# Ledger of designs, part 20: designed miniproteins, single chains, continued (3)

Each design is a single chain, and the fold is of that chain. pLDDT is the mean over its residues in the fold that is shown.

## One batch from the design tools (miniprotein)

Design m8665
Fold by ESMFold2-Fast:
Structure m8665 (fold): chain A 94 residues (1-94)
Amino acid sequence: SLSKEQQAQKIINEIKKLLEEAKKAKGFTAVVHISNALTLLYEAYKSGIISEEQYNALLEEIKKVIESLSDSQQAQAQMFLNYLERKKKELEAA
């Protein structure tokens, strides 16, 4: 089995790959890749695989990619981001 550090690095690499795919994608496919990256980020944080500091750093990278999209794609991606930010706050309050 993978160590916690190896699991964290694998997830970080998967998120970064999804962000590169989002930058190259056209239309709604970019939003799908960002949604998948956000979901992986949240699940990794929830499971304790990544720290809050790692979560915040990756979230800033995701936000920068969202800001590079068209207005329509940015609005859709922002909706998914707001949903997962709310779920993270609920998790921290529990």
Scores: mean pLDDT 85

Design m8666
Fold by ESMFold2-Fast:
Structure m8666 (fold): chain A 100 residues (1-100)
Amino acid sequence: MKTELVAEFEEEADGIKITVKVYRAEDGSVYVAVELIFPDGSVASIVVPVVEGETTVAEFTFNGYKVTVTVEQRGDELTITITLTFPDGKVKVFKYVAKI
């Protein structure tokens, strides 16, 4: 299936590398791929489908971190929010906006 890369974001916070990629398929469906590389070199990744008019939330726990990915599409704007809860209870929030 042919997909198109629409947007890409990279960020580093507290030794964690965050990569967010937004893909569009030929049928117009949109997907968000999130990859986190932790300070120990371990990798966690998730793919979240985008549903227009709905908020999609995906959660997972990895190495004591809780990761929440929230995806909202409103018209041609896609908002991706990543919430990282650290093992010590510290919370960091990252927001990305893509035009699709």
Scores: mean pLDDT 80

Design m8667
Fold by ESMFold2-Fast:
Structure m8667 (fold): chain A 59 residues (1-59)
Amino acid sequence: SPEVEAAEVEILGLLFEAGEAGVPVAVLRERFGELAEPAIARLVAQGVVEVRDGVVRFA
């Protein structure tokens, strides 16, 4: 959906700003609510990001 695609772009921007430390899934859920999980899942499926120990980072 357009909303999920917009959330993906914003998440990538946040990851770029955070660098190697990544962004906690909890922070993304607070910011994007119900859009966080599908946006993260799409980025993981595309091989762009990984989730480890509750933190999203570039793969």
Scores: mean pLDDT 87

Design m8668
Fold by ESMFold2-Fast:
Structure m8668 (fold): chain A 79 residues (1-79)
Amino acid sequence: SMEDIEKRRQEFRERLERIKKTAENAFKNVKPEDIDKLEKTFLDAVDILLASDPYLTPEERERVREEAKKWIEEMKKKR
């Protein structure tokens, strides 16, 4: 149903925001030499989240991954 789709989309957004918040908090305390490791950990967590929803199209997965990569690059620039 439409309600089930909206609930799934909301749960996905909430999980993505938790991953982002965790990364943002970690960036406040990360050493410069560990930035690339933190970026990889963040992107790996996003990939696990994407793999958890079998109903996402390949195009939707690619879009979310690209948006996540852009977001983390903006976070790196603010340091």
Scores: mean pLDDT 83

Design m8669
Fold by ESMFold2-Fast:
Structure m8669 (fold): chain A 100 residues (1-100)
Amino acid sequence: SLEELKEKILKIFDELIEELEKNKVDQSDIDLVKEFKKRAEIAFERAKKLGEEVAREELLSIAESFAGLLDRLAERYPELKEFLEKLKKELEKIAEELKK
């Protein structure tokens, strides 16, 4: 279901935030991820009111944008690259489920 895929994406956000906080990355990068999560939740809830297809497209857009954020974070924090690549693979699996 779209709700289950949304919950998986939100869990990936929470895992990312926890790891960034543990590794003492710049607070501005942590705040950026938290704001992205908040905006993603709002965007998905708005899309749901417009219909299931719109909600699916919004969730796919969120997953793709989040994967791009993970790539940018990996460039800034090479020591977290393996962890960030793991999260990106989880997002790519969710994106494939959304395309079916």
Scores: mean pLDDT 88

Design m8670
Fold by ESMFold2-Fast:
Structure m8670 (fold): chain A 73 residues (1-73)
Amino acid sequence: TQEQRQQLDAQAQQLLDQARQTVEEIRQAAEQQRADDPEGAAERVGLLEEAARQYLEQTQQQVEQLEQQRQSL
């Protein structure tokens, strides 16, 4: 139904909003690491950026599953 499609769209948007917030928090942590240790922070910042990337990939997969379910309605 149209109501179920709207619910799936809302759920997908909520996941994207949460992912955006989490990525922003990771970005702030990375900036703090660079500020505290400009030369030694590169490896730690790289790990934070990799964690953000993996989180975004997982979120995208979840959104794609919701979109597939929406198309099945």
Scores: mean pLDDT 82

Design m8671
Fold by ESMFold2-Fast:
Structure m8671 (fold): chain A 95 residues (1-95)
Amino acid sequence: MEAEIFIGVLELTRAVERVLLPKDTPEEQKLNEEFIAKLDELIARVEEIMERLKNTTDPEEIAELQAELSRLKAEFDTIRKNYGKKLEEIKEKEK
């Protein structure tokens, strides 16, 4: 449930950034491509955790996988914040 919600958020974020929010400058395009690449890495890690959760009944392993999922959520928040900050810095230079 938690992992399914998170992967949905990652995939929606990727789709919005890739398709619905076009980038007008080469610098913005490069930053966006780097952000999408990081989202793809996070999606792959969440899919790995989801697969492991489906195949385990060990409470300790489940707890470790849930902790890893929480770490990936925190990493996503950091990546998203850094992307927004760098995008603002690029736009500020264009003024």
Scores: mean pLDDT 80

Design m8672
Fold by ESMFold2-Fast:
Structure m8672 (fold): chain A 66 residues (1-66)
Amino acid sequence: MSPEEQQILEEGKQRLLQSRTLEEFKRVVMETVNQLRELGASNDQIAQIIQEMADVWRQEQLRRQL
């Protein structure tokens, strides 16, 4: 990934930590994916990024239940 793509992914992950609802999660993922597509990210890279963002969201949900 380029430094620009990494920055967008990192900002997306930070926004996920601030998301309170499933709707906000979906919006953040969609916006992050769209920004990465604009930078020329491949479908394979997008799939990996969606998985990483889903993992971050899952971990955050578990943390909030603590």
Scores: mean pLDDT 79

Design m8673
Fold by ESMFold2-Fast:
Structure m8673 (fold): chain A 64 residues (1-64)
Amino acid sequence: PSVEQALAALDAAYRMLKEGASREEVIAYLQSQGLSRELAERAVEALEAGDDAAALRTAFEAGR
């Protein structure tokens, strides 16, 4: 995905987590948006921790 698409996917993932979606559901969603499982897992960990900088780094890595 592009960086813009990855950032949009992370915003959607954050909303899913806030609405009570499971970690595995959010990982599956991020993979459907073109992230690898490893990047999706790191993104979810960053979002759960409130680490915006780590989430942003993951989006830039996905957009390479």
Scores: mean pLDDT 80

Design m8674
Fold by ESMFold2-Fast:
Structure m8674 (fold): chain A 98 residues (1-98)
Amino acid sequence: MEELRQRIAELLREAIRLTQEALRYVKEGDLEGAIRKVEEAIRKVREALELRPDNPLLRSALASLELALLYIKEGDAKGAILYLEIAIKDLQEALKEL
């Protein structure tokens, strides 16, 4: 299971990086850039969930990313920032538990 653990770790590191970039774009007012990065992060988390279904931290991170995407589309930067920060924390915790 070493290869599986490494693949999940790569997906989580990419999801964290993409979510941090999305957070930066929201703070800079680039909502279109933020949307693209959140959608990419969602894809990476979904891939990780396919490898580890029912992981509660990954499920929580996915829900937070989907809520952040909704807030970005509504123009609510404060709501977007809150849920992006929650997603980063959940993803970092999931990575530490590997």
Scores: mean pLDDT 88

Design m8675
Fold by ESMFold2-Fast:
Order: C-alpha cells, then sequence, then structure tokens
Structure m8675 (fold): chain A 89 residues (1-89)
C-alpha cells in the first residue's frame, strides 16, 4: 500500500551504491544495473501486493506484463525525480 515510501527508500540505496547519479538539482539518472535492481524490486513488491509469491515477468499474462511495464515506467519516473521536492518550491 505504501509503495511510494518503499520506492523512496530503495532510491536511497541506489544512490548510495552509485547506481543512480544526480544530474541536476531536481533530476537523477538511473544506470543499467540500477534499472535491473529496480525491476527485481518491482517483481518482489508485486508478489507481495497480489499475495501470489509466484509472479515473474517471463511467465506473466499479457495484463500482468502491461501492469509490470507501467509500474516500471512509473517507478523510473519517481526514482529519477522526487515529486515532493516540487512542493517545496
Amino acid sequence: MEALQKLEEFKQKLIDEGLMTQVSSTRYELSEEGRKKLEEFLIKYFNEVTGSGTFDYTGASPLEKEISEAMLDIAIAVVEHTPVKEIKL
């Protein structure tokens, strides 16, 4: 339910590990290794939310693949910028 909070915590780890670099005061750039780790994080989170424990992107239905792709796109956007920083202005 608190996906955004979990994603922000994961973002901190990506920055600390050097897998995501700040490119401006409001933007970050995710590395290829960081993208792979983010995808793995999303798989684990999706399994937790659905209660399945068996979901993986290779065996997913078309709908599940569409959802996972949308989640990855949203997660990349959130990880590359923090919406809460826009509120501070």
Scores: mean pLDDT 63

Design m8676
Fold by ESMFold2-Fast:
Order: structure tokens, then C-alpha cells, then sequence
Structure m8676 (fold): chain A 87 residues (1-87)
């Protein structure tokens, strides 16, 4: 579920030095999800995708972390598209 996705994103982003910011965004994402706050969940997802993009930009192309970051990026982008279709 979404809580597991948020936890995975924090774990991967922590390996590239974004753990503290990723945890704050993950907490906002989980809180919005539990509250049924669609707009809040969209905002948190956009912030998470921005952090993932920044992490990817700081890694060498040969880093295996790029594969893990791409996996969480696809999952959050899919959720974002589904949530935007509800607006």
C-alpha cells in the first residue's frame, strides 16, 4: 500500500542523503492518504517526485540506486495520474 511505498522511498532517498526531507514528505503523504485529503496527497506526491528527480541528478549513471529510484518514481507518478483524474 501507500505507507509501504512511502517507507521504501525514504529508505532509498536516505542512501543518497535526502532521508530527512524524504521522511517529512512521506509523513505528509501518509497523513493526507489516511485523511482522504486528495489535494494534500497530490501535493506530497509532487514533492516526493521532485526529491527523486534531485537524487537521480546527483548519482552517476552506473549507480544501482538509479534502478531503485526509478521504481519508486513510477509508482508515485502512477498514483499522481490516478489522483489528478479524480479532480
Amino acid sequence: GRERLAKRAVEVLSKVGFGEEAQKVADEYIAADKAGDLEGRIAATERMLDLISKAISQLPDTSDLNIELAAVEVAFATDLAADRNKL
Scores: mean pLDDT 85

Design m8677
Fold by ESMFold2-Fast:
Structure m8677 (fold): chain A 80 residues (1-80)
Amino acid sequence: MKRIEELFNEALATTTDPELRATLESLLDLMLWLLTDERATPAQREGALARLRALAETFPPELREKVEEAIRLVEEELAK
């Protein structure tokens, strides 16, 4: 969890575009929801992961690498 927040804090520190910053914050909220909401159904988790991957593709290459690492960490945590 803290590593995911660290990656997003680094991304936000280097991002000056307000729209991209808002998207990063929304993405972080979705990742935190996936990790903390025990009431989420498997279908809801699959849908959220698909959305995370789709959003990652819209980021510039320098931010995409950090977002993809964060998604990988979420997937690893959910697979436990």
Scores: mean pLDDT 76

Design m8678
Fold by ESMFold2-Fast:
Structure m8678 (fold): chain A 74 residues (1-74)
Amino acid sequence: MKASVAGAGAFRGAYEKGGPQTALHAGYGSLVGAEKDGPEGAAQGWRDGALKGGMTPESAENAAKGAREGYEKA
């Protein structure tokens, strides 16, 4: 599976839960994570990327839920 598919789903879910800035930062981390460890890497990279990007832990948690939903739709 291409990382782009997982990334797109994560962006959509994160955008709905945490907004556009959260989606952008988290999406990049998710994309890189997916290239390494597939879906689990996408979710983990997403959360780590959001925190590194300066997001609050609360935003990262909400976006992690969005990333999970995005993955299920992708």
Scores: mean pLDDT 63

Design m8679
Fold by ESMFold2-Fast:
Structure m8679 (fold): chain A 84 residues (1-84)
Amino acid sequence: SASQALFQQAAAQFNEEVGRMARLLLETGDKEEAMRAIEAMLKTGEQGAAALPDPQQSQNFLETAKRTAEEGRREAEAYYEKLK
């Protein structure tokens, strides 16, 4: 119950930052703003993972956050390269 609530809270916060990043990538021509949004998302994911009491669940959440940030950076770089 409490463990499930913590996981749901961490996931909700992380998904909110993923949504902010995706919106920013559509609305801004500023690569640095996009990179800051990706970094904020990663930090939210790291904080969420740290709040989880189960070590395996915490580590899996952290790896998901890192992978999402890496994918976001790659997508942002490809997008801004097309803008010249």
Scores: mean pLDDT 76

Design m8680
Fold by ESMFold2-Fast:
Structure m8680 (fold): chain A 110 residues (1-110)
Amino acid sequence: SMEERMRALIEEAIRVIDEAARLLRSTGNPVNQKAALELEILEGLMRISLGVGELTNDPRFAAEQALKLLDQAIAILRQALPHVPAEYQPQLQALIERLEAIRRELEALL
């Protein structure tokens, strides 16, 4: 169903954000450590939004909140990109592109 697709996209977004936060934490750079913490907060808020959507039978609310949180996560990652070691920039860029694809697919379902 459309609701199952929305949920799957949000759960994928949470996984990609978690992967990006772990990569940023691995660099040891203070700027990247702050970015990782901000991403972990957004990941938590996205999980809360999923729970609220489930409890209220409002998957659209969860999806709308996820879009806002995805925009914030993408912005944080783009800002962090030049502060990541050059060898890890392709991996981070791929994660940004995955989040942008998830955002487009989720927006198309609304």
Scores: mean pLDDT 90

Design m8681
Fold by ESMFold2-Fast:
Structure m8681 (fold): chain A 61 residues (1-61)
Amino acid sequence: DTQLQQNIQQGQNDKAYVDALDKSSPEVREKGKDKYDKWKQNYNDNTTLYNNKLNSSKKSS
């Protein structure tokens, strides 16, 4: 339970940062590209894991 809550918060933080970078100037995105790509990949991986967990659960929660 606690681990899932931490993973959800981490995913939201990653998503929020990615969204902020997308709205930022091209120069900011270029400087953060390596971190951006890693966070984007991690976010996608986490989303897939969450989806699999939800699908395996009897309830969505």
Scores: mean pLDDT 67

Design m8682
Fold by ESMFold2-Fast:
Structure m8682 (fold): chain A 62 residues (1-62)
Amino acid sequence: SGEEAAKKGAEEARKAAEAGDAAKAGQLINTGSREAYELGDEEAAQKAENEGVRALLEAGLG
Protein backbone atom coordinates (compact mmCIF):
# COMPACT_ATOMS: atom_id res chain seq x y z
CA SER A 1 0.00 0.00 0.00
CA GLY A 2 1.01 3.63 -0.27
CA GLU A 3 1.25 3.98 3.49
CA GLU A 4 3.52 0.91 3.69
CA ALA A 5 5.73 2.21 0.88
CA ALA A 6 6.03 5.62 2.54
CA LYS A 7 6.78 4.12 5.96
CA LYS A 8 9.45 1.76 4.60
CA GLY A 9 11.06 4.57 2.60
CA ALA A 10 11.12 6.89 5.60
CA GLU A 11 12.59 4.21 7.89
CA GLU A 12 15.33 3.30 5.39
CA ALA A 13 16.08 6.99 4.77
CA ARG A 14 16.40 7.61 8.51
CA LYS A 15 18.88 4.75 8.83
CA ALA A 16 20.91 6.10 5.91
CA ALA A 17 20.92 9.60 7.42
CA GLU A 18 22.03 8.21 10.80
CA ALA A 19 24.88 6.42 8.98
CA GLY A 20 25.87 9.76 7.39
CA ASP A 21 24.81 8.90 3.84
CA ALA A 22 22.86 12.01 2.83
CA ALA A 23 22.66 11.07 -0.87
CA LYS A 24 21.17 7.65 -0.14
CA ALA A 25 18.77 9.11 2.42
CA GLY A 26 17.53 11.64 -0.13
CA GLN A 27 16.99 8.96 -2.78
CA LEU A 28 15.08 6.75 -0.32
CA ILE A 29 12.86 9.67 0.75
CA ASN A 30 12.07 10.48 -2.90
CA THR A 31 11.42 6.82 -3.79
CA GLY A 32 9.09 6.13 -0.87
CA SER A 33 7.20 9.41 -1.19
CA ARG A 34 6.79 9.01 -4.97
CA GLU A 35 5.61 5.41 -4.68
CA ALA A 36 3.03 6.37 -2.04
CA TYR A 37 1.75 9.23 -4.21
CA GLU A 38 1.50 6.97 -7.29
CA LEU A 39 -0.48 4.45 -5.21
CA GLY A 40 -2.95 7.24 -4.37
CA ASP A 41 -1.86 7.95 -0.80
CA GLU A 42 -1.00 11.64 -0.98
CA GLU A 43 -1.13 12.11 2.80
CA ALA A 44 1.35 9.29 3.40
CA ALA A 45 3.59 10.67 0.64
CA GLN A 46 3.64 14.14 2.23
CA LYS A 47 4.27 12.70 5.68
CA ALA A 48 7.17 10.57 4.42
CA GLU A 49 8.76 13.58 2.69
CA ASN A 50 8.40 15.78 5.78
CA GLU A 51 9.80 13.11 8.11
CA GLY A 52 12.67 12.39 5.73
CA VAL A 53 13.64 16.06 5.47
CA ARG A 54 13.51 16.34 9.26
CA ALA A 55 15.76 13.28 9.63
CA LEU A 56 18.33 14.82 7.28
CA LEU A 57 18.31 18.09 9.23
CA GLU A 58 18.64 16.23 12.55
CA ALA A 59 21.64 14.34 11.13
CA GLY A 60 23.40 17.71 10.75
CA LEU A 61 23.03 18.27 7.02
CA GLY A 62 21.51 21.73 7.42
Scores: mean pLDDT 74

Design m8683
Fold by ESMFold2-Fast:
Structure m8683 (fold): chain A 64 residues (1-64)
Amino acid sequence: ELKKKIEELKKKINELKQSLADVHEGRADALRGAAKANSPETGAVLQAEADRHRAEAEKLRAEV
């Protein structure tokens, strides 16, 4: 029984990592959209933040 509970917890952790990755991807998309609507200077800062969120999502998905 304990082994099955550990497997269920691992599955739940992987599901949470996927959900968090989805949130980071959504933020990256929103920031990229904002970058297009702003000045090149502001857009560069927003693009860098978007790239950071994308990298975080990729790390989380790699751990699943």
Scores: mean pLDDT 84

Design m8684
Fold by ESMFold2-Fast:
Structure m8684 (fold): chain A 74 residues (1-74)
Amino acid sequence: DPRTLALGLRYAALYFPELFPEEYKEKIDEFARWLSRLPPEEWDTPEVRERVEKLIEETGLNRDFLEKLAKAAA
């Protein structure tokens, strides 16, 4: 679920910045700020899905871990 993964990534960016190599911190912060400007109803769009998939690929974060973080953030 792209919205759940997006929420998990945003939570990781805010509370677990050490999970990201220095070179990805700017991209993760930019993503979190960009996502926060969208209504939550729009967090399951093709654009959000594409950005989430790219960041997961680049960071190597586990999807199950991100889903658990999303539940903690709710």
Scores: mean pLDDT 77

Design m8685
Fold by ESMFold2-Fast:
Structure m8685 (fold): chain A 55 residues (1-55)
Amino acid sequence: ATTLTITPTEDVILTVSEPGTLTVTNLSTGKTYTYDVEPGKVLIPAGYKATLTLK
């Protein structure tokens, strides 16, 4: 599996070619959310730590 971790200072759009799982942590609140992602565009908002794991 391929894993990408990013902590953007601005909103970032990632293009993914494979389905996977996105885990985002709000750095101000510490809350973590996990989503299934399909191939296409994924928005990673500023102020979150995002970990994308491709299947």
Scores: mean pLDDT 79

Design m8686
Fold by ESMFold2-Fast:
Structure m8686 (fold): chain A 97 residues (1-97)
Amino acid sequence: SLLEKVEEIVRELVATLQELIDRYADDPEFVAKLREAIQRIVDIYREIKANPEKLKEYLDELIKIVDETLQWAREHGAPEELIDELRKIRSEMEKLN
């Protein structure tokens, strides 16, 4: 189902952000931004489950969070592997539109 695909994408996104938190543990400002992004992602996913008819609008919000995270990751010199994973996640979200 679409909801199962959203759950898989959200799990992968949260896992990737957790890896960024672990890699940048010595940067409390960046860690705080990443934790806030994870909370926003979790809250949006809960809203998708409650209001599946609004899936498109919530996917657009998730894509914006991925774009913000990509910008932060690039600014912090994150490995290309993590940048590629975020780009892949963004592409999968776009396919669900």
Scores: mean pLDDT 88

Design m8687
Fold by ESMFold2-Fast:
Structure m8687 (fold): chain A 71 residues (1-71)
Amino acid sequence: SLQERIQQLEQQLQAIINDTSLSDEEKRAKLLELETEVGVLKIEAAVLKDTESLERLAQLEEQIKAALASV
């Protein structure tokens, strides 16, 4: 489901942020990949008119942007 896919991306974001083995450059690369995946899901949610998923994806996008600014 779309909600399960969003939850997986949220978990991936936390894993990237908390991974002490990754360099800042490696974290940035993974965060940019995650941002791309969020963009794809936002298009899907918009087509489905799923406002709840769109709001959740917008929050995730802001968290990714904040993480990118920190690395």
Scores: mean pLDDT 89

Design m8688
Fold by ESMFold2-Fast:
Structure m8688 (fold): chain A 78 residues (1-78)
Amino acid sequence: SMQQEQRQKQTQQLNQRLFDISNEYNKLVNEGKVEEAIKKMLKELEELRKEAERLGLPTIVEATDQLIESVREEESKI
């Protein structure tokens, strides 16, 4: 159905954004910009989470929540 096709495209798009966010985080960490990496990733993950909630994509919300928890754990070490 058109509704299923639209949800599938949205899921793929948000998964790609999640991948891009993770790659940018790793790049900044490798450059020694750990505090900047954490701040940027938390902001982008929170925005992605809200978008996934609005779109009704629970698997993306769950994946995003797990990453937020991991990044906040790293933040607590600074």
Scores: mean pLDDT 86

Design m8689
Fold by ESMFold2-Fast:
Structure m8689 (fold): chain A 140 residues (1-140)
Amino acid sequence: EKIKKTLIKIVKKATEDIIADMKRRGYPEEQIEKVKAVGDIIIDYLEGKITDEEAVKRLQEVFGVSEEFAREMVKIIKETLEKIIEAIKNNDPELLDQARYEAVKKLTELAEKYGNQEAADIIANVIDAIILYAKTLVPQ
């Protein structure tokens, strides 16, 4: 419970920082809204407000992707969040590096299989920012 609340704060901060950077760099509003939507989905999921199936549907609506593609994205997100919680709980910075590596690898493979690089890049950027913040809580 306490770790999940900390992770929710991390997701909010990471998402806000990505959006602020994207606005500074002149990214299209449509892309900025997709980053915001991904952050909101992760937060709602961590708060227990949505199911796996609801997360799949919301990612399909955000990216216009197939159910199969969205389901694989949800799976990658869930596995990554579980590893982040474990790393914070057990003071394990190497598990954070492993979580980042596996998430990026799986998202790259997913983008190659389904041909939607934008969806994979946005999810990867959100995960990367979350892990970078999580590292500040886990001594190296």
Scores: mean pLDDT 87

Design m8690
Fold by ESMFold2-Fast:
Structure m8690 (fold): chain A 60 residues (1-60)
Amino acid sequence: SPALEQIDGLFEQLRAGKISLFEFMDKVQDIIDTLDPSQQDEALGHVLERLQQLSAEQAA
């Protein structure tokens, strides 16, 4: 979906150090807030999965 593609792009910018974690969270929230409730659940699930991956990297 276009929203998931935008979120993936934000994760890549975050990983590349092009945006701060604060800026990333703000932009992700803005995207989610524009979605239908059913799409919000999908997008939030995707964000949580990706954040778990980042958390695992920090734990290593």
Scores: mean pLDDT 80

Design m8691
Fold by ESMFold2-Fast:
Structure m8691 (fold): chain A 95 residues (1-95)
Amino acid sequence: MAAEAAEEGYKAGKEAYEKKDGKLAKEGGLKAAEGGSIVANDPNASVEAGEKAALGGLYASKGGYLSKDSLAVSSGTGGAISGIGAAFEAELRAR
């Protein structure tokens, strides 16, 4: 569940980056943010899942930048921050 959501965000962000497409980047950023939120709220989610969501958001942000879409950049950045926070939450649960 959480791992699948993070993987979906990662794949969407990476595709947006490779295609330099602002619409895909905005959608990828939102999926990465959703994946990060799901990981943060799942006690069984791994640090790797959070990191994957973060990387998805980073790729989406880069895709937005290359497509000159400021909303897509903002969406991707939000996804990256969400994923980073989720990775930290998973790290705290592993303590």
Scores: mean pLDDT 85

Design m8692
Fold by ESMFold2-Fast:
Structure m8692 (fold): chain A 72 residues (1-72)
Amino acid sequence: AATADAIVDALVAQAEMEGRTLSPEERARVRALIEKGASRDELTEVVGGDFADLIVSMRKAVANERAARAAA
């Protein structure tokens, strides 16, 4: 939940930097896909490849942070 919300917020910020606004419906769809652990291909069909890659990168960052805390 908190992680999915953070990823959606980052995606919205990135879209605004590219001169685009995500609708509330697009935000809800992306959030649901992140929560279910959707693949890059599933994300690409909804938000396109660039945004799918951003989501995947943020998931990796969260996983690396979790691994670092587990190692400490």
Scores: mean pLDDT 74

Design m8693
Fold by ESMFold2-Fast:
Structure m8693 (fold): chain A 61 residues (1-61)
Amino acid sequence: VELPDPDNPDEILDFILSTPLLELLKIKPLLPERVQKILDKIVTERVPESDLRDVVEEVLS
């Protein structure tokens, strides 16, 4: 899987939406720190798919 640009919210969102969550968790240690933080928030807070863009934007701010 090609890694997203850590400064591009659209690439991060597309990567998360196009990759199964289990696979994302397996490769999490290889991801940029900002993307790891987004994944931690999604898993911990059980963020619905409709709110993923807001979470990505919040972490990148």
Scores: mean pLDDT 75

Design m8694
Fold by ESMFold2-Fast:
Structure m8694 (fold): chain A 78 residues (1-78)
Amino acid sequence: MDKRVQEMIESMAESGKKYLDLGDYDNASSIAHAGSVIAEKNGYKKTAEYLKKASDYAKKGDSEKAKKYLDKGVEEAK
């Protein structure tokens, strides 16, 4: 993966987790969605799919699953 894209995805996932810890599901969903768009535009389909799932779970208030898919997105970005 491009190092700049990887670092951006990692930073966005960290921010998403902080929003989830605060109960700010709308901002957590938004940042995960932004990460999925960046990953997709750069050809990282699996990372994009995981971050989209994180966004969807954050929107539903499922913090545990949202964090799980943020972590999976970051792991695929390595």
Scores: mean pLDDT 85

Design m8695
Fold by ESMFold2-Fast:
Structure m8695 (fold): chain A 76 residues (1-76)
Amino acid sequence: AERAAELLRKGGELLTEAAIAKLEGDEEKAAELQAKANELFQEALSLKPPLEVLQKVNEEEMKKMKEKVEEAKKKL
């Protein structure tokens, strides 16, 4: 079932957007995006995905987040 992986990826994308919004000074948007990401993560975890899937998606999303956040910082 790919559903848990999809939810984790969507949550990761929202966390990345939240981090960028926070860097831009939009604390309200950052909080809203982080809350949505947390909801998606809770749903994904309720599906009890294998640890291997959790690790793989987490690594992929963390790399994307670092790249996008560093890019945003350079523009500020």
Scores: mean pLDDT 80

Design m8696
Fold by ESMFold2-Fast:
Structure m8696 (fold): chain A 106 residues (1-106)
Amino acid sequence: ADLYADVAEIYNAAGNYDDAIKSAEEALKLDPKNPRAWNNLAEAYNQQGQYEKAVEYAKKAIEYGGELFYRAWLNLSRAYQQLGQTDLSQEYQQKADQAKAEIEAR
């Protein structure tokens, strides 16, 4: 399960968003609760301008990854910013900052 999520992260970093989506979907076939796979879908769809899908998948990443999954909060914030939902974008940016600070303090 984690191998496909790792491959999806590499494809996202390379800007190969279509292959990132395919790899994340394979991760989800093996483990439908894999928060990293949901976050990789959110990142890829954000980069492709599919902001409503990015919101949906980032919320799934938070549901399964928990409140400390700061990258999922960042993806949610970015998607809402692009959708013109400034208040939600700011709220979720604060969630990301809080999660990152808590992880770094541990």
Scores: mean pLDDT 88

Design m8697
Fold by ESMFold2-Fast:
Structure m8697 (fold): chain A 86 residues (1-86)
Amino acid sequence: MEERVEELAKKAAEGDEEALEELFLLAGKLFQEGKTEEAVKVLLKIAEVARKQKDVETLLGVAGALESLGKKELAEKLRKEAEELK
């Protein structure tokens, strides 16, 4: 799983929008399976891609997803980071 996440993150960082979409879908699937910590790890990889691309909208999307998983402090940190990128 981790190798697949790294490969998708690399493709998304290169501008592959389908790879980015697959990462969000994977995080959602992991959460539905009760694998919350694994879903958080995938979301943090998406955040890493968004930082590299200076993609404020994707970073805010990750923050929203983290908040829905109960990771409110991480979500607030990413929102502040997104404001600093703007």
Scores: mean pLDDT 81

Design m8698
Fold by ESMFold2-Fast:
Structure m8698 (fold): chain A 120 residues (1-120)
Amino acid sequence: GVEVKESGGGKVAEGGSLTLTGTLSGPVEGILAAGWDIQKPGQPKQGVAVGGETGVTSKRVAGRFTLTTDSEKKTSTLTMNDLKKEDTGVYYTSVVARTPGDGGGALAGATGEGTEVIVE
């Protein structure tokens, strides 16, 4: 199957920047959809950014975050600028990929294990 591995979290000062990357493995021909969610203690997961095969910025974060997908590199990248204390949480990527298949391919979903971001 398709898997995704997250990287790039950690502790950052308020006003700083971080880049989170989801790297896909397995038989991936392209990324059809990708997104990032934030999970905070005592709260449901909230969407941060979502897009298809090109980079998009979610309205939720007032343009501070940008999602970029690269089907050739098999990556989904969340670039986070001007970080605020409320951006602290565990970030999860979810992707839908096109895979090789007899008769025209198949779709596969993958979700990351979670990446901690702490803004101080």
Scores: mean pLDDT 78

